# Designed miniproteins, single chains, continued (4): the designs that were tried, part 56

Each design is a single chain, and the fold is of that chain. pLDDT is the mean over its residues in the fold that is shown.

## One batch from the design tools (miniprotein)

Design m13935
Fold by ESMFold2-Fast:
Structure m13935 (fold): chain A 108 residues (1-108)
Amino acid sequence: SAHDAAVAQYNEIIRTSGSDDAAFLARLGELMARMTPHQQDHLRALLLSALAVDLTGLIFEEKDAAKQQQAMSTFSSLSKQLRSATTVDEMIAVLGQMLAFLNELRAS
């Protein structure tokens, strides 16, 4: 299935990129450029699902209500931008912003 193919490709990129976000994003962009629009949409959904689990987990652990609301607003905005992206370059740019946001939340 397209979902199973997207999961396999995503896992391979994680395995080969290690902890280097720039290398991960570069390899993901190269892979997505070779995919059909249908495969790109399935991989986008998988990436959103995985990032949503990590981001919302950290956001819900925030004890300051105002900071939690601001973080949730940022997450909502980035998720909408990723869903609205029309090119691979736009998808990679938004994913880069989501990874930077994840790292910011982990550091706080």
Scores: mean pLDDT 81

Design m13936
Fold by ESMFold2-Fast:
Structure m13936 (fold): chain A 88 residues (1-88)
Amino acid sequence: MPSLQQQINDMQTHVDKSSSQDNSFDVSDSDVDSMFSTVQRQSRTMPPQVQNWVNRVLNQSRTQPRPVAFRTLTGLSVSMGRVQRQLS
């Protein structure tokens, strides 16, 4: 029965992999802010357990360098999109 917890674990794995990707491109503050807003909007459609986890990741992204923050947020957005379709 723990399908939601398993989905959260899968999302965390994707976020971790995204954060570890190559830093070879420039990312602007506006790119990070845009992705942060996108992730925040997506999280509003998720169950409270997922929203709590997403808020922790969003807070962590604010302390990360811009390229790492952008990849963390992008991985989070993609992972939430996949989970949202499974929850429908």
Scores: mean pLDDT 75

Design m13937
Fold by ESMFold2-Fast:
Structure m13937 (fold): chain A 85 residues (1-85)
Amino acid sequence: MKPVELPPIPSSTPGERRRLLRLRVHMMRTQIEFLRQNGLDDLAQQLEELLLEAVRAFTEDKDEKRMLEILDEADKLWQQGVDQI
């Protein structure tokens, strides 16, 4: 049913979590572009806002739990966008 599924972030090591965070950020940028190409600019803008909040939580606040909560919210917005296409 879901055309694209984001990989989970393992809790095993900080190094692996940082690597997967970069991967998730890259995937979110691709998803934002895809939504814009399909005329879903409002959802793309919301996803971009969540991406910036996730990066801020990780780099400035160093709050990994908050970052993961924001990424989960972003996954829900992505699914909402895909369901409209």
Scores: mean pLDDT 74

Design m13938
Fold by ESMFold2-Fast:
Structure m13938 (fold): chain A 108 residues (1-108)
Amino acid sequence: SVEKKVEEIRELVRELLQLEKEGKLTPEKVKELMERIVELLESLTPEELKENIDVLREATFVALSLLHLLSKEFALEVLRRLLKAAKDAEDEVTVQILETALQQVESE
């Protein structure tokens, strides 16, 4: 179950990156795929997140690269949910990156 969820997150990240490369990313599609990614991450326990820190990082980096395609409201929602996952995973580096991104988006 955890393995299947992690694989689905990776597939969704790859789909976002492929659609961006092809110039086919719409705000609606980014919202759809990012919502599914954060939902899957939220379904993992803190221990499962710690064991799969690489997928949390991949999801975080793709979200940050696509912030310019998101509404301010949705960007803040995604960043807050990723920040909670990063804190649960005890990934201090990702926490610092997300806190900085949140402050920057909130100041816009």
Scores: mean pLDDT 89

Design m13939
Fold by ESMFold2-Fast:
Structure m13939 (fold): chain A 69 residues (1-69)
Amino acid sequence: AEPSARRREIQLTVLKLVNEHLDKMKSQEQVEQASQIAAEAYQALLAAKTEEEREKIVEKARKKLEEVT
């Protein structure tokens, strides 16, 4: 079975990242772009093996969200 605690941790990380930019999303296109970035970050975080890899994924996703908002 998937580690429920780890899955929850990843989900919360992605949700916090998106929530930081919710107030800047003014259009449907921005929401769709942010959703895509969140989905890609979630998949990358699931595949990451180290905390360092996870941190880099979060930073890349944050930068992408800043670029679209």
Scores: mean pLDDT 77

Design m13940
Fold by ESMFold2-Fast:
Structure m13940 (fold): chain A 85 residues (1-85)
Amino acid sequence: MSYIKQLEKALEEASRLTGLSREEILDRALKLVGEKTGLKFDRETLEGSIENLKNGRDGGGRYGHDIPRLKLVIEAIKEVARELS
């Protein structure tokens, strides 16, 4: 399964478990990633990473951070769901 599909599934499951919207879950997860890593993770940063992966633009060093970013967001979504359910 692609990381994009894993992200969508995680958001759907978190929304179902918590009763919150997918957008609210995503905002909480992005805040949590920022708090844990000290990096600014906003929706535009995530959207850019998703777009890079959709276009198959694996430039190694240029795009090699996109998969790690999606993994961090997916894990943060799961943590938010666990804490709020």
Scores: mean pLDDT 75

Design m13941
Fold by ESMFold2-Fast:
Structure m13941 (fold): chain A 57 residues (1-57)
Amino acid sequence: ALVERNKAIAEAGRRYWEEVEAGADPGLVAQRVSEETREHGKAIAADTRADEAARRL
């Protein structure tokens, strides 16, 4: 549970590091971070929708 979530977070940070080190555009990395911040609100809404879909199954 917690270990799996911590690994996912660490891996996401690692991918940013690897992409930038490999020559990825830092602007694209910043854009992804911005998108994720905006998606925080949407993630809650999506979780509610997923719960409703799961109840139908």
Scores: mean pLDDT 62

Design m13942
Fold by ESMFold2-Fast:
Structure m13942 (fold): chain A 72 residues (1-72)
Amino acid sequence: STDDLMSKGKKLVDLGTEADKLTKEATTLTDIGKKSTPEMGKKLMKKADDLQKEADKKKTEADKLADEIMSS
């Protein structure tokens, strides 16, 4: 139905926005980490890696949802 398509479209946009936000936060932490002490840098880069993995999961969910929309 059109309502199902609209709901999926909104979820796709929300997933993309969340992934972009997480990627931006990961990039910021990586940049700060590179300019920090080695000890602090390792901790910040690890947090950045965790955030990027979360963003990648959101992107994977978005890709699957996009495939469902296109196959309908």
Scores: mean pLDDT 86

Design m13943
Fold by ESMFold2-Fast:
Structure m13943 (fold): chain A 62 residues (1-62)
Amino acid sequence: SSHEELIKLIAEAIRIVGEQFDKILELRKKGASEEELEEVIKKSQEELKKIIDKMNELSLKS
């Protein structure tokens, strides 16, 4: 796969991290529990994991 595809995946991962921070800050402001915050983090990690796995596939198969 092209270098451009890898850069795109990195940019997408950064976007997801930003969205995660926004969600955590909003929930924290509303007095969310540690368990609720952890659930948001887990969901964001699942999305990031899919992108990381795709990046690894591109690296290993190159």
Scores: mean pLDDT 78

Design m13944
Fold by ESMFold2-Fast:
Structure m13944 (fold): chain A 81 residues (1-81)
Amino acid sequence: SSEILEIERKFDLELLTAYREGKISLETLQELGKLKRELADKKASLEEVIEAYRKFAEEKKESDPVLAEILEKYVEELEKA
C-alpha cells in the first residue's frame, strides 16, 4: 500500500540521516541491507518482515542502539498500517 511505502521512505531517510551524523556503523547498515535483500528475494510477508526487523533490532541494541531504536519505531509504524 502507499501508506507502507511512505513509512518505509520516512525510516530510510531517518537511517541515512543517522548514518551521515556518525550514529550508525557502516557494518551494521550493510548487515541490514543484506537482511532487506534476503526478505525481498523470499517475497516475505509483512509479518515475516516485522519479525525479522524486531530480531535484528534486539541483536543490535547494545552495539548500535540508534539503529535499533529507528528499527523498533519502523516496526511499530508497520504494525499500525
Scores: mean pLDDT 83

Design m13945
Fold by ESMFold2-Fast:
Structure m13945 (fold): chain A 103 residues (1-103)
Amino acid sequence: MDELLEELAKKILEYLKEGDLVLALLYSVLGELLARRGDVEAVRELLELLEELRSEPPEEVVERLIEEAVRRGLLDEREARIFRAHVRATLGADVEELRAELE
């Protein structure tokens, strides 16, 4: 657990320094899932998926990662909606659209 958390923390800092707020957010989500669920193996599999999808558009990466996390029981549908809203906010989404998603 601690080694994976350190790896995720280093990736978050790296992407924040590069200005890649979406990747920084996705690695932060993986860290929170690891802390809440303790499922190191499932989080490692999501990390591998994220690394495979890095060349795809950010919205595709986000959607595929969330779908896999829900499928594995790491996120429920409410948590998935919240994370989608956070990514859209990071990409400059309108506050009115975000309210509709969270209601």
Scores: mean pLDDT 72

Design m13946
Fold by ESMFold2-Fast:
Structure m13946 (fold): chain A 88 residues (1-88)
Amino acid sequence: AEELAERLLRPSIPLSLPGAEELLRAAARAAARILEERGWAPTEENVQRAIQEVIARVAASLDTASLNASELSDEELIELAIRAIEAL
């Protein structure tokens, strides 16, 4: 599940950004955890669905935690996203 999530996420995350690889791994682990908690089989369809749930939850957390996300650097935004994923 984690390896499949990593492969599906890799094209969507710019690996040239500092912390992008760590963000990708955190998101893949969170997606795998959602699959286990929901009892979903690790199919590509279910992994994509779990990835969308991680993205939605991270977005909601960033809206709640950051009054002004535009003031954050790319590195700070990635770190905040990783912390939001870890809180799932």
Scores: mean pLDDT 71

Design m13947
Fold by ESMFold2-Fast:
Structure m13947 (fold): chain A 82 residues (1-82)
Amino acid sequence: MKKVGILDKDSKAPFAVPVIKAGKGPLETEVEIDGLKYAFGVPLIKDGKVEGVLYMLSTEPFTEEEKEELKEEAGKLSAKLN
């Protein structure tokens, strides 16, 4: 099972906080959320600052292709933020 979503810059989700607060690049972490075990978060950038996180949660480890696809989507969303 996979779940994809967006969190805003004020999110307190543990897997999103390092991306939002430290401005870190894409980050993979382990989670325990409704049987989901893996999280991958990509920052959404507007005017050089993090405005949110596009994330993916999975019961299985992510493939490199899935991570690259999420990064591409995050880039498209960031472009829409100006």
Scores: mean pLDDT 77

Design m13948
Fold by ESMFold2-Fast:
Structure m13948 (fold): chain A 98 residues (1-98)
Amino acid sequence: MEEELRRLSEELRARYPPLLERWRERVRRLYPELEEEEVETVARLLATHEALRERLGLSYEEMAELLRRYAEQEDDEEHRRILLIAADVFEEVAREER
């Protein structure tokens, strides 16, 4: 477990910048009305959960469902909104893969 977390941390450090930019571009395309600060927040959430998705062997549809469950437990209106936007982005990717 500790060696796996260390490897994941090293891989994320190397892969995070290009992965983050990929998600920034997708968020901007799907939600052009968002401010850059909001785009950055959503993109970081997506990049982190993409790494988790790959590690757990989950589909994009399953990750979207997980984020919606997080949103149901979130009391902060703005944070809940960001989680729902991220879930919608993963759902859109799932549709493109079908």
Scores: mean pLDDT 76

Design m13949
Fold by ESMFold2-Fast:
Structure m13949 (fold): chain A 108 residues (1-108)
Amino acid sequence: MEDKEEMIKLLREMGLSEEEIEELKKKAREILEEVEPEAEELLERIEAAPSDEEKAKILRERSAEIDATLPPKEALIRKTALVSLLAMRYEGVPMEVVELAVAVAIHL
């Protein structure tokens, strides 16, 4: 599911047309654009943290805040977008893979 081709295959096997997949990708892009400033702020806080325990605390507190403020489906999408953007920054995951991960979360 980390691989772009595998994610597209999964969506097609779920009965989605190419047009429906493209629409989900467009919605994913819009969500990622909204989340980008939040991901940058979170990344700066994680990088400034003096220990792995503090980094884990920052991530845990942010996850709990999202769960407290958004309905379950929207919380899942928001957390997926944030984690995917962090993975892009730390591990060099391509934007196309990040977009597909969020698209899958929107469809679920």
Scores: mean pLDDT 79

Design m13950
Fold by ESMFold2-Fast:
Order: structure tokens, then C-alpha cells, then sequence
Structure m13950 (fold): chain A 67 residues (1-67)
């Protein structure tokens, strides 16, 4: 998906993959590897932007300001 790919690129460029993985797990996402966790985080942000922005905030202060 275009939106999902764009959000994944945004998270890759703005956030630490390790922190994004941690937040994705806390959102109930599945993935023991960084790629799957970031995809789960991106999906969650697309479906529920408020929860996605909360995860972005905890992954990076920059994410909170831009989201």
C-alpha cells in the first residue's frame, strides 16, 4: 500500500528501529524482528492515528512534534 509504504519510510528515517520495535510490541503488534515490528507500528498508525502518534512519541521526541 502507498500510505503504508510512506509511513514505513517515515518511521525508518525519523525513528530508531529498535525503539519502534519496542513500541510496536506494546501496541500488541507481532514481530521479534525489526522489520515486522515496524510494519506493525506503521499499520497501527494508519488504522488508529492517535495510538500510532503515541507510539511515535515514545520512539522519538521528534515524532511527537511532527505527528
Amino acid sequence: DVKRSTLAAFYSSMFSPKEASKQAKELGGKGNDSKTAMESLTRAAYIDPEKGYEAAYKSSPIGARLA
Scores: mean pLDDT 53

Design m13951
Fold by ESMFold2-Fast:
Structure m13951 (fold): chain A 80 residues (1-80)
Amino acid sequence: GEIVGVRIEGLPDIPGAVERLRFEAESFGEVLSLRSERDADGTLTLDVRLASPEAARKLAEALDGAEFGGERLRVTLIKE
């Protein structure tokens, strides 16, 4: 399947967290959509769709394993 975006897991549900990650994603390429879901542990999972597969790869490389609010982000590529 083609790379259509990234899934970001383990994001703390703190003020501005989703906005900060949207801003960072937009610095890599056009963001087509961003969806957030609250996980059972109170953290957020973000599904970020990007126009460019290359932008998605670069975003995943930049954020996977990054520390945010005392947690380590887990980032995977979304393929369709």
Scores: mean pLDDT 85

Design m13952
Fold by ESMFold2-Fast:
Structure m13952 (fold): chain A 81 residues (1-81)
Amino acid sequence: MIEELRKKAEELEKKYQELNDEISRAQTELDGRVAAARARSPEEAEKVGKELTDRINELQSKADEYKKKAEEYRKKVEELL
């Protein structure tokens, strides 16, 4: 039981790190894609910027959820020790 809870915490921590890496990559793409869209129209640049920002915000929300769940599993392990 304790080992299973620890494994769950580790899996969630790994997912948190993977999402942070994806967020970092999306942030580096944001400026380039907005600049490319702006070459077509200011309206396209705003739309692309919003879509990428919304995606980054969604990924951050998911990362926070995994972090919170990992902390909950860690606390359960500590309570059982």
Scores: mean pLDDT 81

Design m13953
Fold by ESMFold2-Fast:
Structure m13953 (fold): chain A 62 residues (1-62)
Amino acid sequence: MEEEAKEIARKAVRTLVDAEPDLTREQLYSAALVILQSLGLDRETAEKLAKEIADEVMAERA
């Protein structure tokens, strides 16, 4: 469940940044956090995974 939620959020954030490439890390983090929480993850886990996703997607653009 947690790994699946992370994959869903990661794909959604990648799609978002493809559509709007000037999005900041903060905006990507916020998007991932909302998606993860909507999938039923607790706030602490969602915050940790959202940070990982935002960092990964930003690194892919470097």
Scores: mean pLDDT 81

Design m13954
Fold by ESMFold2-Fast:
Structure m13954 (fold): chain A 89 residues (1-89)
Amino acid sequence: SEEEKRKKMYELLMEAIKIALELAESEEAKKVMELIGEALEAQKNKDQARLDEIAAELEKLIPKAKTLEEAVKAAIEKMLPKAEELAKE
């Protein structure tokens, strides 16, 4: 039935998202998130010197985080054939 196909597709997409999130738990991704939190606190305190330091650190880490984005995209592409197969049933 249409409802069973939609449920299977939803379950497969949720599994793909979970895998993508697990791959996004790299040290580089965690450091980027940590620096964003520090930037928000520095903005609240009007600490321009700290904001400038954080910006420099982010510029160095962003290229490494982009490599992680490529890995996440590859994991999603690996799951797409299974999603397409379920959609045809």
Scores: mean pLDDT 63

Design m13955
Fold by ESMFold2-Fast:
Structure m13955 (fold): chain A 66 residues (1-66)
Amino acid sequence: SKEEEAARLGYQRAGGGPGGSIYGMMAAVAAARGDWEEAEKYAKNAGKFGGKNTELNARAAAEEAR
């Protein structure tokens, strides 16, 4: 359930359309699993779909999910 809560948080917070939201979800789930390196990689990829704000939002959601 922690991973499910993280997935919802990342998906809702990232923005950047479907691509940004999916990578935001993946970043938050990785962070909840303790894999911060993977989380940062996914947050950066979210930024490719919605720009810097989407990257920062995805990263912030991942930090909250830790």
Scores: mean pLDDT 86

Design m13956
Fold by ESMFold2-Fast:
Structure m13956 (fold): chain A 73 residues (1-73)
Amino acid sequence: SADRFMDALVESARELGVSEEQLEEARRRGLEAAERHGPRAGVAALMSAIGSQLTDEQLDELLRRVAERLGAL
């Protein structure tokens, strides 16, 4: 589900050094977008907010970790 994806994304971003304040703001933006425009918009907003705090290499690693978390469950 989108909620599982968002949770995996936040946890993986935390491991890559995104601060709790940045993660809280990103999650807030994701939830607001999801409430207004549905779960895909929430995922897109969360990805955009987290991605702005990461290098391209860190973003690739983030997506690999998210895939591992979702595939391991």
Scores: mean pLDDT 81

Design m13957
Fold by ESMFold2-Fast:
Structure m13957 (fold): chain A 74 residues (1-74)
Amino acid sequence: MEPTLEELLAEMERIRAALPSLSVEEAERALKRGQEIGRKAVALALERGDWAALRRTLELMSEINAIVRELKAA
């Protein structure tokens, strides 16, 4: 069964919250997972016309990418 938009957003928020405590290798895996979930969330938000969920997905994806970039630069 495919996850709901709300479940996808909740999983992205969990990924974002966990990132600062991960190793670089774990963070790169989490980024790939976040990108997969984010793509599904964008598609579902667009299908539903849920612009608030679309905006939140893009914000979470931006934050996840920024944290992983910082971890890789260290």
Scores: mean pLDDT 84

Design m13958
Fold by ESMFold2-Fast:
Structure m13958 (fold): chain A 62 residues (1-62)
Amino acid sequence: MEEIRKKWEEYLASLPEEVRKKLEDSWFEVARRRAAQEGRTLESRDELYEWIAEETKRVEEK
């Protein structure tokens, strides 16, 4: 898990901003589905990033 996570983070850092935006849109769709399962609605990209950061932290601390 950690090795894959580090490669993913490095990959994101190497991407152009336009590609990052495209990935953000994709993650927004996935995050909205998962948040909906928890009874939460994500209406902005700021909320998306905040929710992803919280979930990522929880997964790492499992």
Scores: mean pLDDT 67

Design m13959
Fold by ESMFold2-Fast:
Structure m13959 (fold): chain A 90 residues (1-90)
Amino acid sequence: MERVERIVKEILSSLTEKQRKELEEKVRKLIKDSEAGIGDESLYLMLGVLETVGASPAFMAVLYLQLKEKGSSPDIIEQAARILEREVKK
């Protein structure tokens, strides 16, 4: 967790204010698409897709923070963290 927090901080510090806000809005909308009672099932499917096709480290950093702030299940947060670490190592 502490290591993931450092990765997130480094990634966010490399973004412009505008880029960060645009990513935050994009990720927020993606998470909101899981509303209407689908919840963690939709989040799990979304993370599976991102794990398969890949995502930018910046997108994954913002997604990890928003899932953590939302209080998503530990399994969802841990999966997002693993995808982020993988994308950073590319």
Scores: mean pLDDT 75

Design m13960
Fold by ESMFold2-Fast:
Structure m13960 (fold): chain A 71 residues (1-71)
Amino acid sequence: SEIEAFVNSLSEEQRRELIAETQAFLDNEEEVLQSAIAESALSPEEAREAVAKGLELAREIRAAAEKALAA
């Protein structure tokens, strides 16, 4: 997995920071979406799709980082 390879290349400190950053992004999903709609040239539908893809990637990165720290 490309995500797992990336996460495994990081230090434990960088993995903890990555977990915190991805968690903050996920915790502020509605605010991220509203900012994308308000500040981008994208339609609301395009903004929702882009944010949804970003959140999915953030969840995968966080899970990989948590797994690497637990091992």
Scores: mean pLDDT 78

Design m13961
Fold by ESMFold2-Fast:
Structure m13961 (fold): chain A 64 residues (1-64)
Amino acid sequence: EVEEAARKAAEYIAQGGTLVEAADILSKVVSPETASRAAHAIRDAVNAGLSVEEAAQKGVEAIK
């Protein structure tokens, strides 16, 4: 499920994980191009101080 992958990616980034590894998590459920876009959205949300849940939602929005 894309929501589960987005949450895992958001948790990973929040713990200091890399954008590349977050994109890899997402690429299991979406195309590499979509995964890259979603990973960037999640990273930007986490850096802006949003919660893991909010960052995951931003990732899902980027996938739509």
Scores: mean pLDDT 82

Design m13962
Fold by ESMFold2-Fast:
Structure m13962 (fold): chain A 85 residues (1-85)
Amino acid sequence: AEKKKLLREAIELLREALKLISDPFLREQIEAIIEALEKLIENPDDKELWNIIIDALEKLLKVAPEEAKPLIEKAIELLKEALKL
């Protein structure tokens, strides 16, 4: 399904962001979001989980290093696109 494809693409972008981030606290937050996205792939109709993940990513975007921001922003964009499906 297209929705699951967009979720997998968002996970890949966050894995790329991890390569650019040395802060262990931010790395732990991104790893937790990746785990939550993997759970969302198993249950893509979980509206509460969608909102939790998007909110977490928007908060992460505000504190992320500049080089990682485009990857996180693109992940948020893909998730918002998936919600329209």
Scores: mean pLDDT 87

Design m13963
Fold by ESMFold2-Fast:
Structure m13963 (fold): chain A 100 residues (1-100)
Amino acid sequence: LDELLEKGVKAEENALAYVKKHFPEAEELIELLEEHIKRLREGFGKSLEEVIEMYEEQIKEEEKLTEKLRKENAPDELILLTELTIHSYKEIVEELKKKL
């Protein structure tokens, strides 16, 4: 469990660093990624089921923001980054569910 939480945190920290460097104007996405990192760090010591629920909630939040970014004509590169991040979270959830 902790290994998959660390993997998630590292992936989000890498995404956050990339967005801050290349798309500093994407303030709402930056804030969401910072909040997700915080929640994942609070996930250490939680049950497997609670961590799965946390990731599934974060996926929904990021999917909603991605759709908003599409409607606002955000750069394709930024949209692709959010889609790749969502895909990574879904893969982590599948790995977590295998441990159920």
Scores: mean pLDDT 82

Design m13964
Fold by ESMFold2-Fast:
Structure m13964 (fold): chain A 84 residues (1-84)
Amino acid sequence: MVEVVEVKQLSPTEYSVTVRVTLPSGVVVTVDTILKVEGDEVTVKNVYSTANEAVSEAELAAAVKQAVEAAIRAGKEFNKKLKE
């Protein structure tokens, strides 16, 4: 399960998005992303991940990928609402 926990605007084009990914094992990976959004273009600036339990590098990489994809979608939606 992937859940966007928080979206906050840092600047007119930069957003902080926090995503939680719950793995099938029950381990929760929290991913903090900083995105630059300009129209339909999104640049991922920073990604920071923490897990509440030990997780394999492959599972962590998969969770981070899912979280970044969710963060990009959430950042675009938030940016669109602010420009309306």
Scores: mean pLDDT 79

Design m13965
Fold by ESMFold2-Fast:
Structure m13965 (fold): chain A 79 residues (1-79)
Amino acid sequence: VVSDDNYQKALAALSKLDLTTVSRADIESALVNAGLSQADALYLSQVVHGKASYPLSKKDLDLLVFDGVQHLKAAVERV
């Protein structure tokens, strides 16, 4: 499933980063390197970076990435 694949790739890439210290561009680069498209990586990097001003638990990060991927899926289905 495309949504689950993107979610797992994003989660694995972001789990390797200290989200309290990295820039949005670093998050975007990590997501692109994990196999996400440039547009998907840009969108998720904006969502994650905007919320990472506080220490995030793994559960909070999982929910944030999942929500972002669901929004991307909904946008793609609107042809």
Scores: mean pLDDT 65

Design m13966
Fold by ESMFold2-Fast:
Structure m13966 (fold): chain A 59 residues (1-59)
Amino acid sequence: HHHHDLLAAQQAAAERERRNIEYMRKAKELMDKTGSSYEAGVELRKEIEAERAAQAAAA
């Protein structure tokens, strides 16, 4: 494997894309629920914080 740099970059990019898609999906769901981008933003921040905490605890 002559891809140690490419592999690391590829994994980082893939994970970033995955997380972006995940967050966009959550934002859309919250927007649909609240009907307000402002309130959806507040709810999204709570959701992200809770999810990060859960992932950290699970690691």
Scores: mean pLDDT 74

Design m13967
Fold by ESMFold2-Fast:
Structure m13967 (fold): chain A 87 residues (1-87)
Amino acid sequence: SSMEELKKELLELIEKLKEALENKDYETVQKILDEISELAKKHKLSKEEEQAIKMVVLAAKSYIENNMPLEKVNEMLERAKKLIEES
């Protein structure tokens, strides 16, 4: 179903985002965030999916702009993945 495809794509994008953040590849980080934004615009999101996407964006920005430890960023991304899986 399109909802199952959305979940799969979001989970894959979050996994790629983790790798890009670990590598400090901020160009790829921005591309992934843009893809998540476009995916969100094309689909009717659940409340859990909306919260997960907001958490992903906040985690990435906090890492880049506020020197948030990668461990905390990864904790936020894992929580976001669980919210998507539960939706």
Scores: mean pLDDT 85

Design m13968
Fold by ESMFold2-Fast:
Structure m13968 (fold): chain A 77 residues (1-77)
Amino acid sequence: EKEKEIFELERLAKDIYDGRLTPEEVGERLSKIKSVSEETRQAIVDAVAAGDRQTALEIILKEIEKLKNRKVLLPKP
């Protein structure tokens, strides 16, 4: 469910911030989160591979925000 995916993304963000994950490990964790598109997963992995942890974290935070905002039946444009 969305809460589990938010939790996994928050945990991933913390591990990236702490420098504990390789790009391959980030990709593996993201592959288990169905709400994240392949394009977004690749962008996060590429940012981590480039050593740009700030960009990777920004992308993850945007995905968390999207999940939190899509809990209603009637999405606003």
Scores: mean pLDDT 76

Design m13969
Fold by ESMFold2-Fast:
Structure m13969 (fold): chain A 84 residues (1-84)
Amino acid sequence: SEELKKKVKEAEERMLELARELVKTKDIVTIRKELSKEAAKLNKEIQEIGEKEGDLEEAQRLSTEMNRRIEKFIVELLKEKEKG
């Protein structure tokens, strides 16, 4: 659905923006905690759209792919932070 695809795109953009903001001022433990909290909220919202539309399989597929891309971005961002 267009609503589902739009929500996934907006969720990914929000997670990447949040990660960039947090990395400037927070320690790695705090960054991971705040990102996990936001990811849980956004994944729940994506699943709720999938339930509403009767397309939980597509919602799960898109959220899984989104979470993989986000994790790759976070890992690379945190490696740069650890280097100083």
Scores: mean pLDDT 86

